# Designed miniproteins, single chains, part 44

Each design is a single chain, and the fold is of that chain. pLDDT is the mean over its residues in the fold that is shown.

## One batch from the design tools (miniprotein)

Design m1518
Fold by ESMFold2-Fast:
Structure m1518 (fold): chain A 79 residues (1-79)
Amino acid sequence: MEEIVKRAVEALNEVAKDLEKQGKTKEANSFRKMAKLAEKNPVAAVQALRTAAEKYKQMGKTEKANELQRFADEAEALL
């Protein structure tokens, strides 16, 4: 569980950094808030991973999106 939560937080912060580089500061802050919630709540971590995966898919980063979906599935199996 701890490793999956750590991966979720890292992935959400990476999405936030990518969004900030694109000038999407409000969206970046939203993902950072999700990362903080994920640290305290495994259910929030799973939801946040799926949200990050969908965002990467929208950005054309399909391989990263698939990786995040896999992490979400692994985390959900531990709930």
Scores: mean pLDDT 78

Design m1519
Fold by ESMFold2-Fast:
Structure m1519 (fold): chain A 84 residues (1-84)
Amino acid sequence: DDVRAIIQAALQAPVTDANLQATFNALMALGVDPQVAAGIVGAIAAYRRAFPDRTTITLADVASQRATLRTIVSDSQVDQLMRY
């Protein structure tokens, strides 16, 4: 489950533009649809925008902030992230 491993690594790493770009490129390299990959990266970036003082995030943090994420990214993009 390489896609899950990439997303979990991205959620544990510091959220920087370089790390977000690397995550997008890694998802694309695994054959993830470009729009889905962009949605996942967008959801991670949206979480950081909402909580700028946090240096790392977890899947549990993303799940607990689903309502906030839905105001910034589409519900389908949040659901795509939650499936991993």
Scores: mean pLDDT 65

Design m1520
Fold by ESMFold2-Fast:
Structure m1520 (fold): chain A 88 residues (1-88)
Amino acid sequence: IEEKVKELEKRYKEAIENEDYETLKKILEEIEKLAKELFGELDEETKEVFEKHKKLIEDLKKAKEGKAEASPEAKKLLAALEAWKKEL
């Protein structure tokens, strides 16, 4: 899975740089799938974290499209994602 993680990191960097929130959501879904494959059933707390992050990414996508204003939580997530991209 090391190669898949490395590919996900590259796609993540590109998605953040291009403000491609659709790709970001797909990356998160792939991470969730990999976690489920590695650990089996995810606990409720982990499932809630993935669902919350997917919702925040959708909020960012709608804001970019001019359909809605991004929530403060979505803006904080974007800042955290940009900071994490810089570390990679």
Scores: mean pLDDT 73

Design m1521
Fold by ESMFold2-Fast:
Parts: sequence; C-alpha cells; structure tokens
Structure m1521 (fold): chain A 91 residues (1-91)
Amino acid sequence: AAPATAAEGLARVEEAFKKALEAVEAGKTELFTEEGLKKLEEYKEIKEKLKGKEKEVLEELAKLIEEMIAAGKSAEEIEARVKEFIEEKLK
C-alpha cells in the first residue's frame, strides 16, 4: 500500500478539526461549550509543535477523528476523545 506521510497525517488531523469547527458554524454551536471550542484551537497548536515526533501520534489521532466524524459524533465528543488521547501521548 502507498505509505501515508507525516504531512498527510497532519493534514488529515487539520481537516478533521476544520470539519468539527464547520459543524459549529453550521448551527451546531449549542452542542459545544466555550471550553470545547478553545480546546479545538489548542489542538491545532499542539499538532504544529509536535511536527518532529507527530507522525505516529497524529496518524492514530487522524484515524480516530475521521472515524468519529464518519460515525456522526459531535465536535464536543471528538474534542473529549482527542483531549484524552493527547494527554496520554504527552505524558
């Protein structure tokens, strides 16, 4: 199979976060707390900071987020899962 690069993994994470934010913009804002929206922004910064070792972490994260979006999960649910995943990986 064609290998996914770290850049592709990062782009998928970015697209997944953008889709979550677009769900808010599409009138699902009440499904998100202000804290949840702030966390989504923080995750964008984290993925850029982890560019040197992000490959493994972001590939798993991108797949997780893509599956949650495909399953119709809210961005708040995605944010909660991403938070737990990132916290474990940053330990």
Scores: mean pLDDT 58

Design m1522
Fold by ESMFold2-Fast:
Structure m1522 (fold): chain A 80 residues (1-80)
Amino acid sequence: PLSEEQQLAVTLSVFGILRAAASFTRELTKEGKLPREKALEEYRQILKTLKEILPFLKKHDPEAAKKAEELIKEIEEEIK
C-alpha cells in the first residue's frame, strides 16, 4: 500500500489532470471542435472524480480542497 504522503502526491496529480481536462474540454467546446453533448459527458466524469477525491483533499490538503470545490462549482455552473 502507498504511504499517506504518496497517496496525497497521487491524489494531487489526479486533481491536476482533472483541472487540465476541464480546461481542455472548455477550449475544444469554445472552438466548436467538441459538441456540447460530448463536453457534458466529459464534465460529468470530471465532476464525479473530483467529488470522490474531495474528502481526502479536505483531510490532507485543505488549500487544494478549496480549489477542487471551486472547480466543482464552475463545472456545475457550466453543465446547467
Scores: mean pLDDT 87

Design m1523
Fold by ESMFold2-Fast:
Structure m1523 (fold): chain A 65 residues (1-65)
Amino acid sequence: AEAYAERVRDELLKLAEELKKQGFSETEIVQAIGEKARQHLAAAPPELRDAVLAATVKATNEFLK
């Protein structure tokens, strides 16, 4: 579960960095993170959904600090 959450967090942070490099606004990047997180949540087995949600929160907080 932890390793899966770390992978999801890393993918979301990589997306945020790529969008930031391209000049997207903070609001647009947060929306993109949310969209990608929804895709991960839909693909995750039920027992890992909480881990995906936690990873999303951590990635968003890391980006916004």
Scores: mean pLDDT 78

Design m1524
Fold by ESMFold2-Fast:
Structure m1524 (fold): chain A 75 residues (1-75)
Amino acid sequence: TPESITLPVTGEVGEERARKLARGMFALADAGVKEIVIDFRAATSVSEEAARILEEAARELEARGVKVTLDGLRV
């Protein structure tokens, strides 16, 4: 398992996709990943609900010592 991983995100990100992304982030952390970058620069939209879910997941992971970057996140 790589110590660092970047996840590119494209298209529309609503609540359901955000919950799936958050589950993936936690699974990567559980597998030993120490740095997670979610790249939203190619995303067309992110809902307010999606942003909250992802920000909460990032905060919880950072409390566990995992560095999280939500790159280009705009709502």
Scores: mean pLDDT 85

Design m1525
Fold by ESMFold2-Fast:
Structure m1525 (fold): chain A 55 residues (1-55)
Amino acid sequence: SMEERLRKLAEALKKAGAPFKYDEKYDVLYNEVTNTYWNLKTGKVSRSKNPEELK
């Protein structure tokens, strides 16, 4: 799926020392430059990593 591909890219970017932090709990990429989260489930960018805090 697209989400699986994005997750693997997130892990590769983190390993390469890119300015992204991967959050395993919420499956999001945090961009430290823009202070935004890329939601790997929906592909959307937001300023909250998971406002609903699903289990």
Scores: mean pLDDT 65

Design m1526
Fold by ESMFold2-Fast:
Structure m1526 (fold): chain A 70 residues (1-70)
Amino acid sequence: MADQSHTQTLYAEDPVEAAEEAVAINEAAAGPDDTIEITEKTETKAVVVATSVGPDGATYTGTLVILKKP
């Protein structure tokens, strides 16, 4: 099985605050091989990347892109 990636996009009044909230929620559910981090944070955009290793050894990567509302 090949590594898989998945991307979601959403809008928030404060992208950095929304990203930090998402990290806090996901850390509560994280396993020993799971990682979650904010890879980009600006006033108009934040990017959260979460990775996990499945029982088959494949890496699953989720990316959340949070953009400031217009």
Scores: mean pLDDT 75

Design m1527
Fold by ESMFold2-Fast:
Structure m1527 (fold): chain A 96 residues (1-96)
Amino acid sequence: SEEEKRRQLLLTFAEASVGMGIMGASALGLYEDEEKSKKLIDKLAEVGRKITEADEESLPEVIREAEEAAEEADKVDKAVGEALRRAAEYLREAAE
């Protein structure tokens, strides 16, 4: 259906946004703080995996986890936090 196609596209955009977050966290590790970078990358990878595995039933929990991850990431690196917030926005649209 058109709804399913739109949902798949939005999930792809959410995954892409997490990927941008991983790039940002990698830059943080190279120039500022390797330990903080590693923790952010681990969390981004976890969220990204859950997005890839998400179905209609799991989407609300994945959205909540992405939003919580965004708040924690924002305290360390605003660009990574913004990437996770965008991912959560795409997931919320996919849940509609």
Scores: mean pLDDT 86

Design m1528
Fold by ESMFold2-Fast:
Structure m1528 (fold): chain A 74 residues (1-74)
Amino acid sequence: SELSDLEKMERLLKAAKTLEKEGVPASFIRALVAHELRKYFPHREDLIAAVEAATSAAEVLAILEAEVARLRAE
């Protein structure tokens, strides 16, 4: 793929932040993020489960921000 895992995760975080800013419901943001994670990071069952368990957009963003920080440290 043209994009690194870090670049893909950063783009997903940016998209999720935009949706949250536009007032999209947390349930839709969660579903979209979980779908994209299954497509591009299918072995990250931990991330998919954490996103699906999130009850707010802020929790989804925090999960993605933590993963971006982890990938930058590698």
Scores: mean pLDDT 87

Design m1529
Fold by ESMFold2-Fast:
Structure m1529 (fold): chain A 78 residues (1-78)
Amino acid sequence: MEVEITSPQNGEVFTIEINSEEEELAFHRFELALEEGIIEVKDGKFINKEDGEVFTTIEEALKYAKELFDKKIQELLS
């Protein structure tokens, strides 16, 4: 299933394909990262605002957002 993400920062629209519940979770984590300003979108690239790491694909940005929030949840439960 293709879904569109509209960046709340600049209105850029990105299309991704979701084929699993895990990918849907990553999508929601990515939306949250954009809303919280953890990830910035500029010139079709995704920037981690904490360390300046640049992701050139939406798939890498989704993976990062999922791993970040999974780690934060685990830290809260530990």
Scores: mean pLDDT 74

Design m1530
Fold by ESMFold2-Fast:
Structure m1530 (fold): chain A 76 residues (1-76)
Amino acid sequence: SDEKALELAKEAAKLYQQGQQLKQQGKYKEASQLYFKASDLYEEAAKLSSDPQVKEQFLKQSEQLRKEGEELEKKA
């Protein structure tokens, strides 16, 4: 549902914020894990969204976080 999609997106944003804090502390492996988890939640949010524009936005956010997570994993 759209309501559930927004809940998942909110949790993803929270995990991303926590990951950014870990990144600033040099905890790259832990930060990458949170980025990947946030990416997965945005992907799930996209699947539950009924609006094609919202789906596309969540999928783009998921892709961006996965790429950022991969870059952090290389630094770990």
Scores: mean pLDDT 89

Design m1531
Fold by ESMFold2-Fast:
Structure m1531 (fold): chain A 81 residues (1-81)
Amino acid sequence: MMERIIESILKLIEEGRLLDAAESVVLVAAVLKVPVEEIFEKLKKKAEEEGNEKTVELIERIEEYVLRSDESGLEELDKEL
């Protein structure tokens, strides 16, 4: 299950669907009750094993976006729900 989830998120990143990838990481982390950082570590490891340096850079940018949103994004989501 986890490997297929990681591969699906990597495909979104490779297709340039960075917001969809960010949302998928947050959703998967919430469902599995793990930190988003754990999902990002698995994504980076898989991309590094495949030799895709550009994908690793995109993963790091998505991680920065998600971590910045977590300080304000959950409070803004609560205002729209």
Scores: mean pLDDT 74

Design m1532
Fold by ESMFold2-Fast:
Structure m1532 (fold): chain A 100 residues (1-100)
Amino acid sequence: MEFKGYRFEVVSGEVELEYDEENDTVTITFKEPGSSVKITPLPGASGNVTVTVDEGIVTVYSESLNFSKVLKAGESVTFPANEPFTIGALSKSKVTVKFS
């Protein structure tokens, strides 16, 4: 599924995606540990992306940006919106992805 110039791909497990066009956000619900979503910018994507953990524990990683970070509820990370990244759930989790 595509949203605001980004492609969201469920890579593993059970995931629910909710798109909020008014707030430029996608809420991702990871229903089981080991669930993961890859987010890929389409040509022309620019700006920043912020991943905020609402519930649970996730790993956010990007091979292109050479980073990997574990985030728990209340934590966030912001990075350039022009490189692919993956969010993997270490537990049942809910995250908000905001584009700016």
Scores: mean pLDDT 81

Design m1533
Fold by ESMFold2-Fast:
Structure m1533 (fold): chain A 90 residues (1-90)
Amino acid sequence: DLEAIYNLLKSKVDEIKEKIFKEKQVSQEDIDKWEKVQEEMEKNLTVEQLVNSYAAALLVYEELGIAELDEETQKALDIIDAMREAKANR
């Protein structure tokens, strides 16, 4: 269920985002810019495109050592990777 994956990935990104904002002491201006970009993405992108965007963000967070991905998140990312590969062969 793509909607369930979207909800999971979005919640994980939002949790990490809030942690970054507090721990890195990100300015309110930069927070507002991030929030505006996310809002425009949510408004203009499909659920599938949003899932791909949040999946990419989570992978970047793990690569940068900002967050560790749990098994549930990793399984969701594996499903998204498979879906992305299927579309790339079009």
Scores: mean pLDDT 77

Design m1534
Fold by ESMFold2-Fast:
Structure m1534 (fold): chain A 55 residues (1-55)
Amino acid sequence: DGFAVLQDVVMAMSLAGASVEETLAAVEATLDRHFDPSDPSLVRARAQVERGRAA
């Protein structure tokens, strides 16, 4: 469920023409609300967001 919400947020941000920074911020907010450490897709998504910020 949390991963599906995350994908919807990314899609909505992309369609709105949001910047990479705006998209990362929205993804982080979504992960904070819907994060489940037992879901490997969400764990990987959080790691990718942290990597994206560092890059």
Scores: mean pLDDT 76

Design m1535
Fold by ESMFold2-Fast:
Structure m1535 (fold): chain A 77 residues (1-77)
Amino acid sequence: SGAAEKQQLQAELKALLDQDNELQLQQLARTLPADQQASTIARMKAQLDFMNESIIASYDSIDRLKSVVASRKAAQS
């Protein structure tokens, strides 16, 4: 069904966004004092996870989800 395909594409987009966020958080950690890294990274991860949900929800069609997933996979290759 279209609903199952949409859910699968949303999961793939989430995985790609999570990968980008992990790289950003690793880079951020290198700029922070050691005693502040864990708490700051946890807070920023929560904010990024919330933003990812909003990004995924902004794609309302299967064709657009396919396009953005393909584009992000190409960018991360």
Scores: mean pLDDT 83

Design m1536
Fold by ESMFold2-Fast:
Structure m1536 (fold): chain A 85 residues (1-85)
Amino acid sequence: MKSEKEIEVEKQLQDLDRTMAAAFSLSPLDRSVTVLRQLGKYYDEASISAQVDRLRADPQALQAETERMVLQFKIEAAGKLYEEK
């Protein structure tokens, strides 16, 4: 038995994993931008956009921030699935 909240979170995780897999063949910069764009659907888009703008001059830092945000999203999703209704 799954709540609508659990179904939504699982769908978001699946959509993110699909986006990451599709972006695998892209350059590191394009991959990071694609993944952050997907995360922007779940987080404040203005905050995501500001981070991308700030880090565009350092593609390696942008990649590290993208990986950190993906991990944070997965941790938050696990927390939502763990919390009682």
Scores: mean pLDDT 74

Design m1537
Fold by ESMFold2-Fast:
Order: sequence, then C-alpha cells, then structure tokens
Structure m1537 (fold): chain A 118 residues (1-118)
Amino acid sequence: MSREVREEERDGVRIVTTSPVTATAKETGDVAVGTGSVVTKGTKATVRIELESSSGPVEAPVTQSTSTAASGNIVSSGTAEAYVEAGETVTARMVAEMPKEGEVVAARNAIRIISRPR
C-alpha cells in the first residue's frame, strides 16, 4: 500500500501532511480515535490531528507526546478523539510542523473506531 506524504516549507517551517484515512462507526457512542506520529532527526515536531466527520467538522483537543531514542531520533505523536453516531464516517489527517532544518525519517497516521464492549 502506497501512502502519500506531502512536504512543504512556509516561513522557515517544514510542514508534513499525511494522506487522509477513513473509518465508519458501528454504533452511536463509539469513539473515533485519530493518531499520527513523525520520526525526526535533531529537531522536535509539533503534531496536529485533523478530524472530519460526514456530519461536519470535528473540533477535538489534541494530546501530544514526544520521546527520544538513544540514536537521537525523536518521535512526536498526537491523538484526537471524538464521539460518533452509527454509520458516521470519520477522516483523520496528521499535520506535523518542524524547523526547516529538521530531517523526516518516517510519518504515519491511523484512524480507529473504538466500540464499547456493551
């Protein structure tokens, strides 16, 4: 499977955008979870997850975490969550921003629907 990643530079910042991924809710009250991560060398990235629903735009708070490996690679991750209704489709996209000097090693995004056990 080929994943497209778009890179652009604006005002001295490198912006990395992943291709959108889509999932469909099974039950009302399910949670759509959009995740994204970028691996960089030498610089941190700020990760934003954009969620769009078939019922309209979703404004969800993004939680971000960062970890550094002994190799010097930095992993920056973001997560956004929203409640959904049965049959609703949700699209997730990751946008990562870093200084233009930053080297991108890898970028990934995913969408999951988490159903309640009962």
Scores: mean pLDDT 76

Design m1538
Fold by ESMFold2-Fast:
Structure m1538 (fold): chain A 61 residues (1-61)
Amino acid sequence: SDVEKEILKLIDEGKTPEEIVAELAKRGYTKEQIVEAVLNLLKKGKITEQQARDIIEEVLR
């Protein structure tokens, strides 16, 4: 998905979880869309469990 590609790009660019969530929100993605994309990336082995946790915790506060 476009959300998944954007998350991977932002991680590759060295963005913090705060910067990743802020950029995705600015682009109009919902909290639910971000969480779903992060969980899908984790399931596919494209991100680490720690990366997934940090981004989800930031989305949820």
Scores: mean pLDDT 89

Design m1539
Fold by ESMFold2-Fast:
Structure m1539 (fold): chain A 79 residues (1-79)
Amino acid sequence: VRVRVRIRAETEVTASMMELGLAVLSRIYGSLVDLRTEGTEVYAEFEFESLEKAREFAEKVREMAKKLGAEVEVELIED
């Protein structure tokens, strides 16, 4: 199961904080495939063996984005 994360922040500082948070979460939940910050936008892709862990990770990402005032889109891809 692949999890694709796209984050839009109001500032580059907030985007950097989201990138750091995603890196920390990746060490707990699964394999990091890609993590990139482009100005105020953060893109990340993770690979999980379990759909349940992928969903738990997605909820943690959404919670983190809400606390930092960032918009987040999380897509789960089964292939």
Scores: mean pLDDT 81

Design m1540
Fold by ESMFold2-Fast:
Structure m1540 (fold): chain A 64 residues (1-64)
Amino acid sequence: SAESKAIKAAKELLKDKEIAQKAVELTRNGKYKELAELIEKETGIKLDEEQAKRAGLYLDIALG
């Protein structure tokens, strides 16, 4: 599902706290296109903007 792909990407980003924090910052600023580009660069997982937003929200919750 679209959500499982987003969650998989989020879990890969959590392996690097600095990258995960950058992803959360992009999410909080509504930069979903830039977030999707960061996710593809770091994980190889291609997400659309809505999937990227879901991944970013998961990261925000996970990091507090």
Scores: mean pLDDT 86

Design m1541
Fold by ESMFold2-Fast:
Structure m1541 (fold): chain A 58 residues (1-58)
Amino acid sequence: ARYRVLEDVTVVAKRTVVLRKGEVVTPAELGERLGIGRTTASVALADLEKAGKVERIS
């Protein structure tokens, strides 16, 4: 799945990652950037989608 970032958002886990408006990110990419597994990153992206901060595009 791919997600488009709708507004700048800071995600904190083992590392801090800033997702910028207009960026497209996958759970695998976010997991690598945050130092966490793909499944955990997928849950984080789903939570951001519920908050209206990202949208799923595929």
Scores: mean pLDDT 82

Design m1542
Fold by ESMFold2-Fast:
Structure m1542 (fold): chain A 109 residues (1-109)
Amino acid sequence: STPLSPVEQFERVLVSLAAYVLTELGESAAFLKDASFDEVLELLREKGLDELADLMAAAREQVEKDPSIARVTTEALLEAIENGDLERAKRILRLTAEGASPAEIRKVL
């Protein structure tokens, strides 16, 4: 299979974050394996997770405009998911959406 681009890898990490949050709420995340990114956002909104959906959409828009931040944002989000730190994940998404530098994203507590 063809390797995913950094932007595509970032989108897959956003899907993983959505799966993590839905699972923590006792919701099924099985649908997300075959879902498009836009379908993932709609599902989050249907479940009342509008703030998370808005943050994910804004962060993706910024990564598409500046793909150079994709790798550092992906790595930071994966670490937050692995640690179960949703509040850190939301802070990473907000900083990314605001156009934060790679150095600023790496410093998120």
Scores: mean pLDDT 84

Design m1543
Fold by ESMFold2-Fast:
Order: C-alpha cells, then structure tokens, then sequence
Structure m1543 (fold): chain A 74 residues (1-74)
C-alpha cells in the first residue's frame, strides 16, 4: 500500500540520517587523533557505514518509483 511504502521510506531516511551523523562523528574523531591504528579503525567504520548508506539509497530509489506509480494511478 501507499501508506506502507511511505512508512518504509521514512524508516530508510531516518537510518541514512543516523549513519551520516555517525560518519561525521567518526570524521571529527579522526581529526582529533594522531594514532595511525585508531585512524585506520575509524576509516574502516566510515567505509562500512557508507556501504550501508549506498544499499539504503538503492532500496529508497525502488520504493520511490513504486510510490510514484501508485500516486499516478490513484
């Protein structure tokens, strides 16, 4: 249903916002550290979150297309 698609899109947007906030926090932590091992660990976490965001954006595109089709036919 349109309501279920909208709810799923809202959940995806919230998840992306959380991940982006975590990435910014980790970037700030990198800027404040001189430990190479810690920097590498934080960079790995950023990359993992970016992969998650990319997957969520792909899902979002599919759901937005489905929602648009329902809005055009409703």
Amino acid sequence: SMEELKKKLEQIDKAIDVLNSEIERLKTEIANTTDPEKIEELQRKIRAYQVAIDSLNEMKKKLEEELKKLEENG
Scores: mean pLDDT 88

Design m1544
Fold by ESMFold2-Fast:
Structure m1544 (fold): chain A 96 residues (1-96)
Amino acid sequence: ALLSEKAKEIIDEYEEELIEAEENKDWKKVAEILEEIAKKMEEAGEDEDIVEYFRLVARIFKGENVKESLIKLVELREAVHKNPELAKKLIAEIEK
């Protein structure tokens, strides 16, 4: 798994709020939740690369063009964690 147990616990705390915001197409709220997740992960001592990923995704939902940086980060994770199918799916979604 790419995420530590602490990271999973943090995501689980926000999963319901994140789903509700996504269903309502409240992309600003989605971005705010993702930034809060990133901050809590950083405070918990999670991998800097994981923290940066959530921050980049939040910036995308704010309408910022960070596509190139996000693709680069996903490619790095594919190489390190040997989960090429998940990484390829994420890259394909971003490249649309």
Scores: mean pLDDT 69

Design m1545
Fold by ESMFold2-Fast:
Structure m1545 (fold): chain A 86 residues (1-86)
Amino acid sequence: YQVFINSLLSQSQDFLNLGNQNSTYSSDYTNSSNINYQSAQNVQNASNLGDDQFQVALQQAGQSLNSSQQQVTDLLNQQQNQNNLS
């Protein structure tokens, strides 16, 4: 599970870096980053509460990761389309 948590935190940092490189979508990238960061914290906290809470937290974190990745993919596509028109 530590590898999964590290992946969430790494992607959170990557999303923040994308936001720092693009002022137009900065807040949107920051929001996606925060989703992954909160998911990582929830998994860490749940790991100390018991197997049932831990499994639920992992499932929710997986859903949040999928959502944040889709949001960032959509933002990158929008950004690239604007760049191709300029």
Scores: mean pLDDT 78

Design m1546
Fold by ESMFold2-Fast:
Structure m1546 (fold): chain A 71 residues (1-71)
Amino acid sequence: SLAELLEDIKEAEKLLKEKGIEITEERIEKGKKLEEEFRADPRSGQRKVTEEQRNDYQIYSLVKAKEELKK
């Protein structure tokens, strides 16, 4: 539901903030690139990713979810 999506967004923002991670345009683009790689080959998602890559992906996922709320 919309309410569940909003709660997930708040939780994700809180976790990133607690880690001292700022949402920047550079990190959003890095996360978007990772998403594109996973879409091109779903098996790539099974590879080991770094904590930095996980954070970049979470940042992009959060931004993408916020954009979906505008529809």
Scores: mean pLDDT 73

Design m1547
Fold by ESMFold2-Fast:
Structure m1547 (fold): chain A 62 residues (1-62)
Amino acid sequence: MSAEEIQETARETYRRAKELYPGLSEDQITQAGTLAAILAGQGASPEEAIEAGVAYAARLAE
């Protein structure tokens, strides 16, 4: 995955996490996006990375 695709994956994760869990802090939403970027950089598909980041945000919202 290219650096551009990794950034797009992080941005989509930020948007989804913020929309689904508006009670989370900006730092927590950023952590979810960062996790997605790390996973995408390690070879996860964009969809898998986004899903993992959003699931992480869901875990923080519990």
Scores: mean pLDDT 83

Design m1548
Fold by ESMFold2-Fast:
Order: C-alpha cells, then sequence, then structure tokens
Structure m1548 (fold): chain A 71 residues (1-71)
C-alpha cells in the first residue's frame, strides 16, 4: 500500500499532474502519521505543500506536526 502510493505520486508528478501528485503525498503523510513516524509525515506534507502551496489544510497540519517535533 505504501509503495503503491509512492509509485502513484511519482507517476502523477512525471505526467505533470501536480494536483494528483500532491494528493498522493498527503496520503503518504497520513500513513506515516498513523504509524507514529512524524518526521516522515512532515517530509511528505512538505512535498505536498511544495506542489500545492495554497493548501491551507496541509499547511496547518504541517505546522502542528513541526510544533510537536520541536517539543
Amino acid sequence: MKEELEKAAKEAEAAGDTQASADHYVRLARYYEQQGKLEEAVEYYRKALSLNPDDERVRQRLAALEQKLAE
């Protein structure tokens, strides 16, 4: 499942579908959050935000996780 999301994100990015790529990276970030891997979750949220910088939900979630990691 994780590998399928990574492949889908890369394929969408290669095809120039930035919205689909951003969505797949958000799904990967949520997967890592559920596993308690907050650093990996932050990495994938940053990738999603780099592709869609106006995603308020991703921005807020990234800020919350970065605050938690700084504690």
Scores: mean pLDDT 78

Design m1549
Fold by ESMFold2-Fast:
Structure m1549 (fold): chain A 59 residues (1-59)
Amino acid sequence: SAFSDFSVEQVFQFVVRNVNPPLDEAEQAALRAALEAAKDAAEMQRIGVDFARRHATPL
């Protein structure tokens, strides 16, 4: 659905913008697959936040 597609893209872009070094193609594919498999928006947010935290460089 349009809402689901919009939510997946928003979370995906959030993670991509907050990860350093940049995700490679395999990591981006894994993230997108996980977001698409999520049952609801709350699960998509948890997946995105957890992924970003695992790859975030602390200040």
Scores: mean pLDDT 70

Design m1550
Fold by ESMFold2-Fast:
Structure m1550 (fold): chain A 81 residues (1-81)
Amino acid sequence: AKEKFEELITKATELPLNRKQRAALAYVVGTKLGFGRSLEEYGKALGISASTLTPTVRRIEELWENSKDEEEFLRKVSELE
């Protein structure tokens, strides 16, 4: 579980994501794999409110649910606005 999280986050490091998108991605992946921080904790670490992250979190969670595998998921994440 933790090893899968670290692998996915490492692959995501190469994606053209801003700070909010990276925080939201880490939250969603951590939650889906059974570990991670609360959205409030991620927000505090970046100086961003949890409410500011919520729309991006919901979008990434939707991408996770509609992706066949991690490769498709990361491709779709790379296309975020």
Scores: mean pLDDT 74

Design m1551
Fold by ESMFold2-Fast:
Structure m1551 (fold): chain A 118 residues (1-118)
Amino acid sequence: MTLDELIEELKEKKKKVLIIYDESDEHSVGVAKYLEKKLKEKGVEVEVESVENYEEILKRLDEYDVVILVSDKVNEKMLEIAKEASELGKEVYLVSPSGETIEEFKKHVPEVKVIENE
């Protein structure tokens, strides 16, 4: 699945989306901003949060239908968010150029959907 395919799918489903990014990585920040812009242009309800807001994100996961994680590296806070969102029955997507990051997320959250587009 590409980023553009994900955007069109989320537009049709009319779901509330949370994008979580690693602020220490300029590439992850750029991808999160791109996704926010494109989803908002399609009329999708989107909120964007830094993974550093981890505790507040966990309290609010029930408010969202879809969680998109943007990370180039394995981030333990993002892994915990992915696990919790999956346990709550949310759709969880990972956007990463890193095969190592993808493998680690799949190991801990097998149902996570990977976006293979950079």
Scores: mean pLDDT 81

Design m1552
Fold by ESMFold2-Fast:
Structure m1552 (fold): chain A 85 residues (1-85)
Amino acid sequence: MEELAEKAEAALSPEEIERVEEALLEAFPETKEYLEKLQKKPDEEAKKKLVEIVKKALSKVVSEETAEILAEVLDGAIDAAMAKM
């Protein structure tokens, strides 16, 4: 996970990181429902929907390649969090 996160950070300029954070905040109303489900118990469907929404939001502000890398980082981070539950 750290390797994949580090790879994503290396792919992003400071300006792109700011745009990513803004896009994630704008997507929050859609992601909130799935985040709340994932906080209660492991849910593969909620994870898939959350990753899909985030990838779509990121694709508006960064390249498709970068959005895909960030979506993979998020998917792995959710898997790690679910494994700790």
Scores: mean pLDDT 73

Design m1553
Fold by ESMFold2-Fast:
Structure m1553 (fold): chain A 61 residues (1-61)
Amino acid sequence: MLSKEELLEIAKSHPDLTDEQLELLNRRIDIDEKYKRGEMTKEEAAKELQELNKRIDELSK
């Protein structure tokens, strides 16, 4: 996965992102950080990321 800094830079470089999409992207970063800190399992992180990706995709339709 991309680093937190790289994901934030990508978000700023894509002005077409809605506020809701940006919040979902920030949530994805938060999940990744919690996983790296060992506060959630790999399976839990993967499941939450999959659900967020589905929501982001839905908003992009």
Scores: mean pLDDT 71

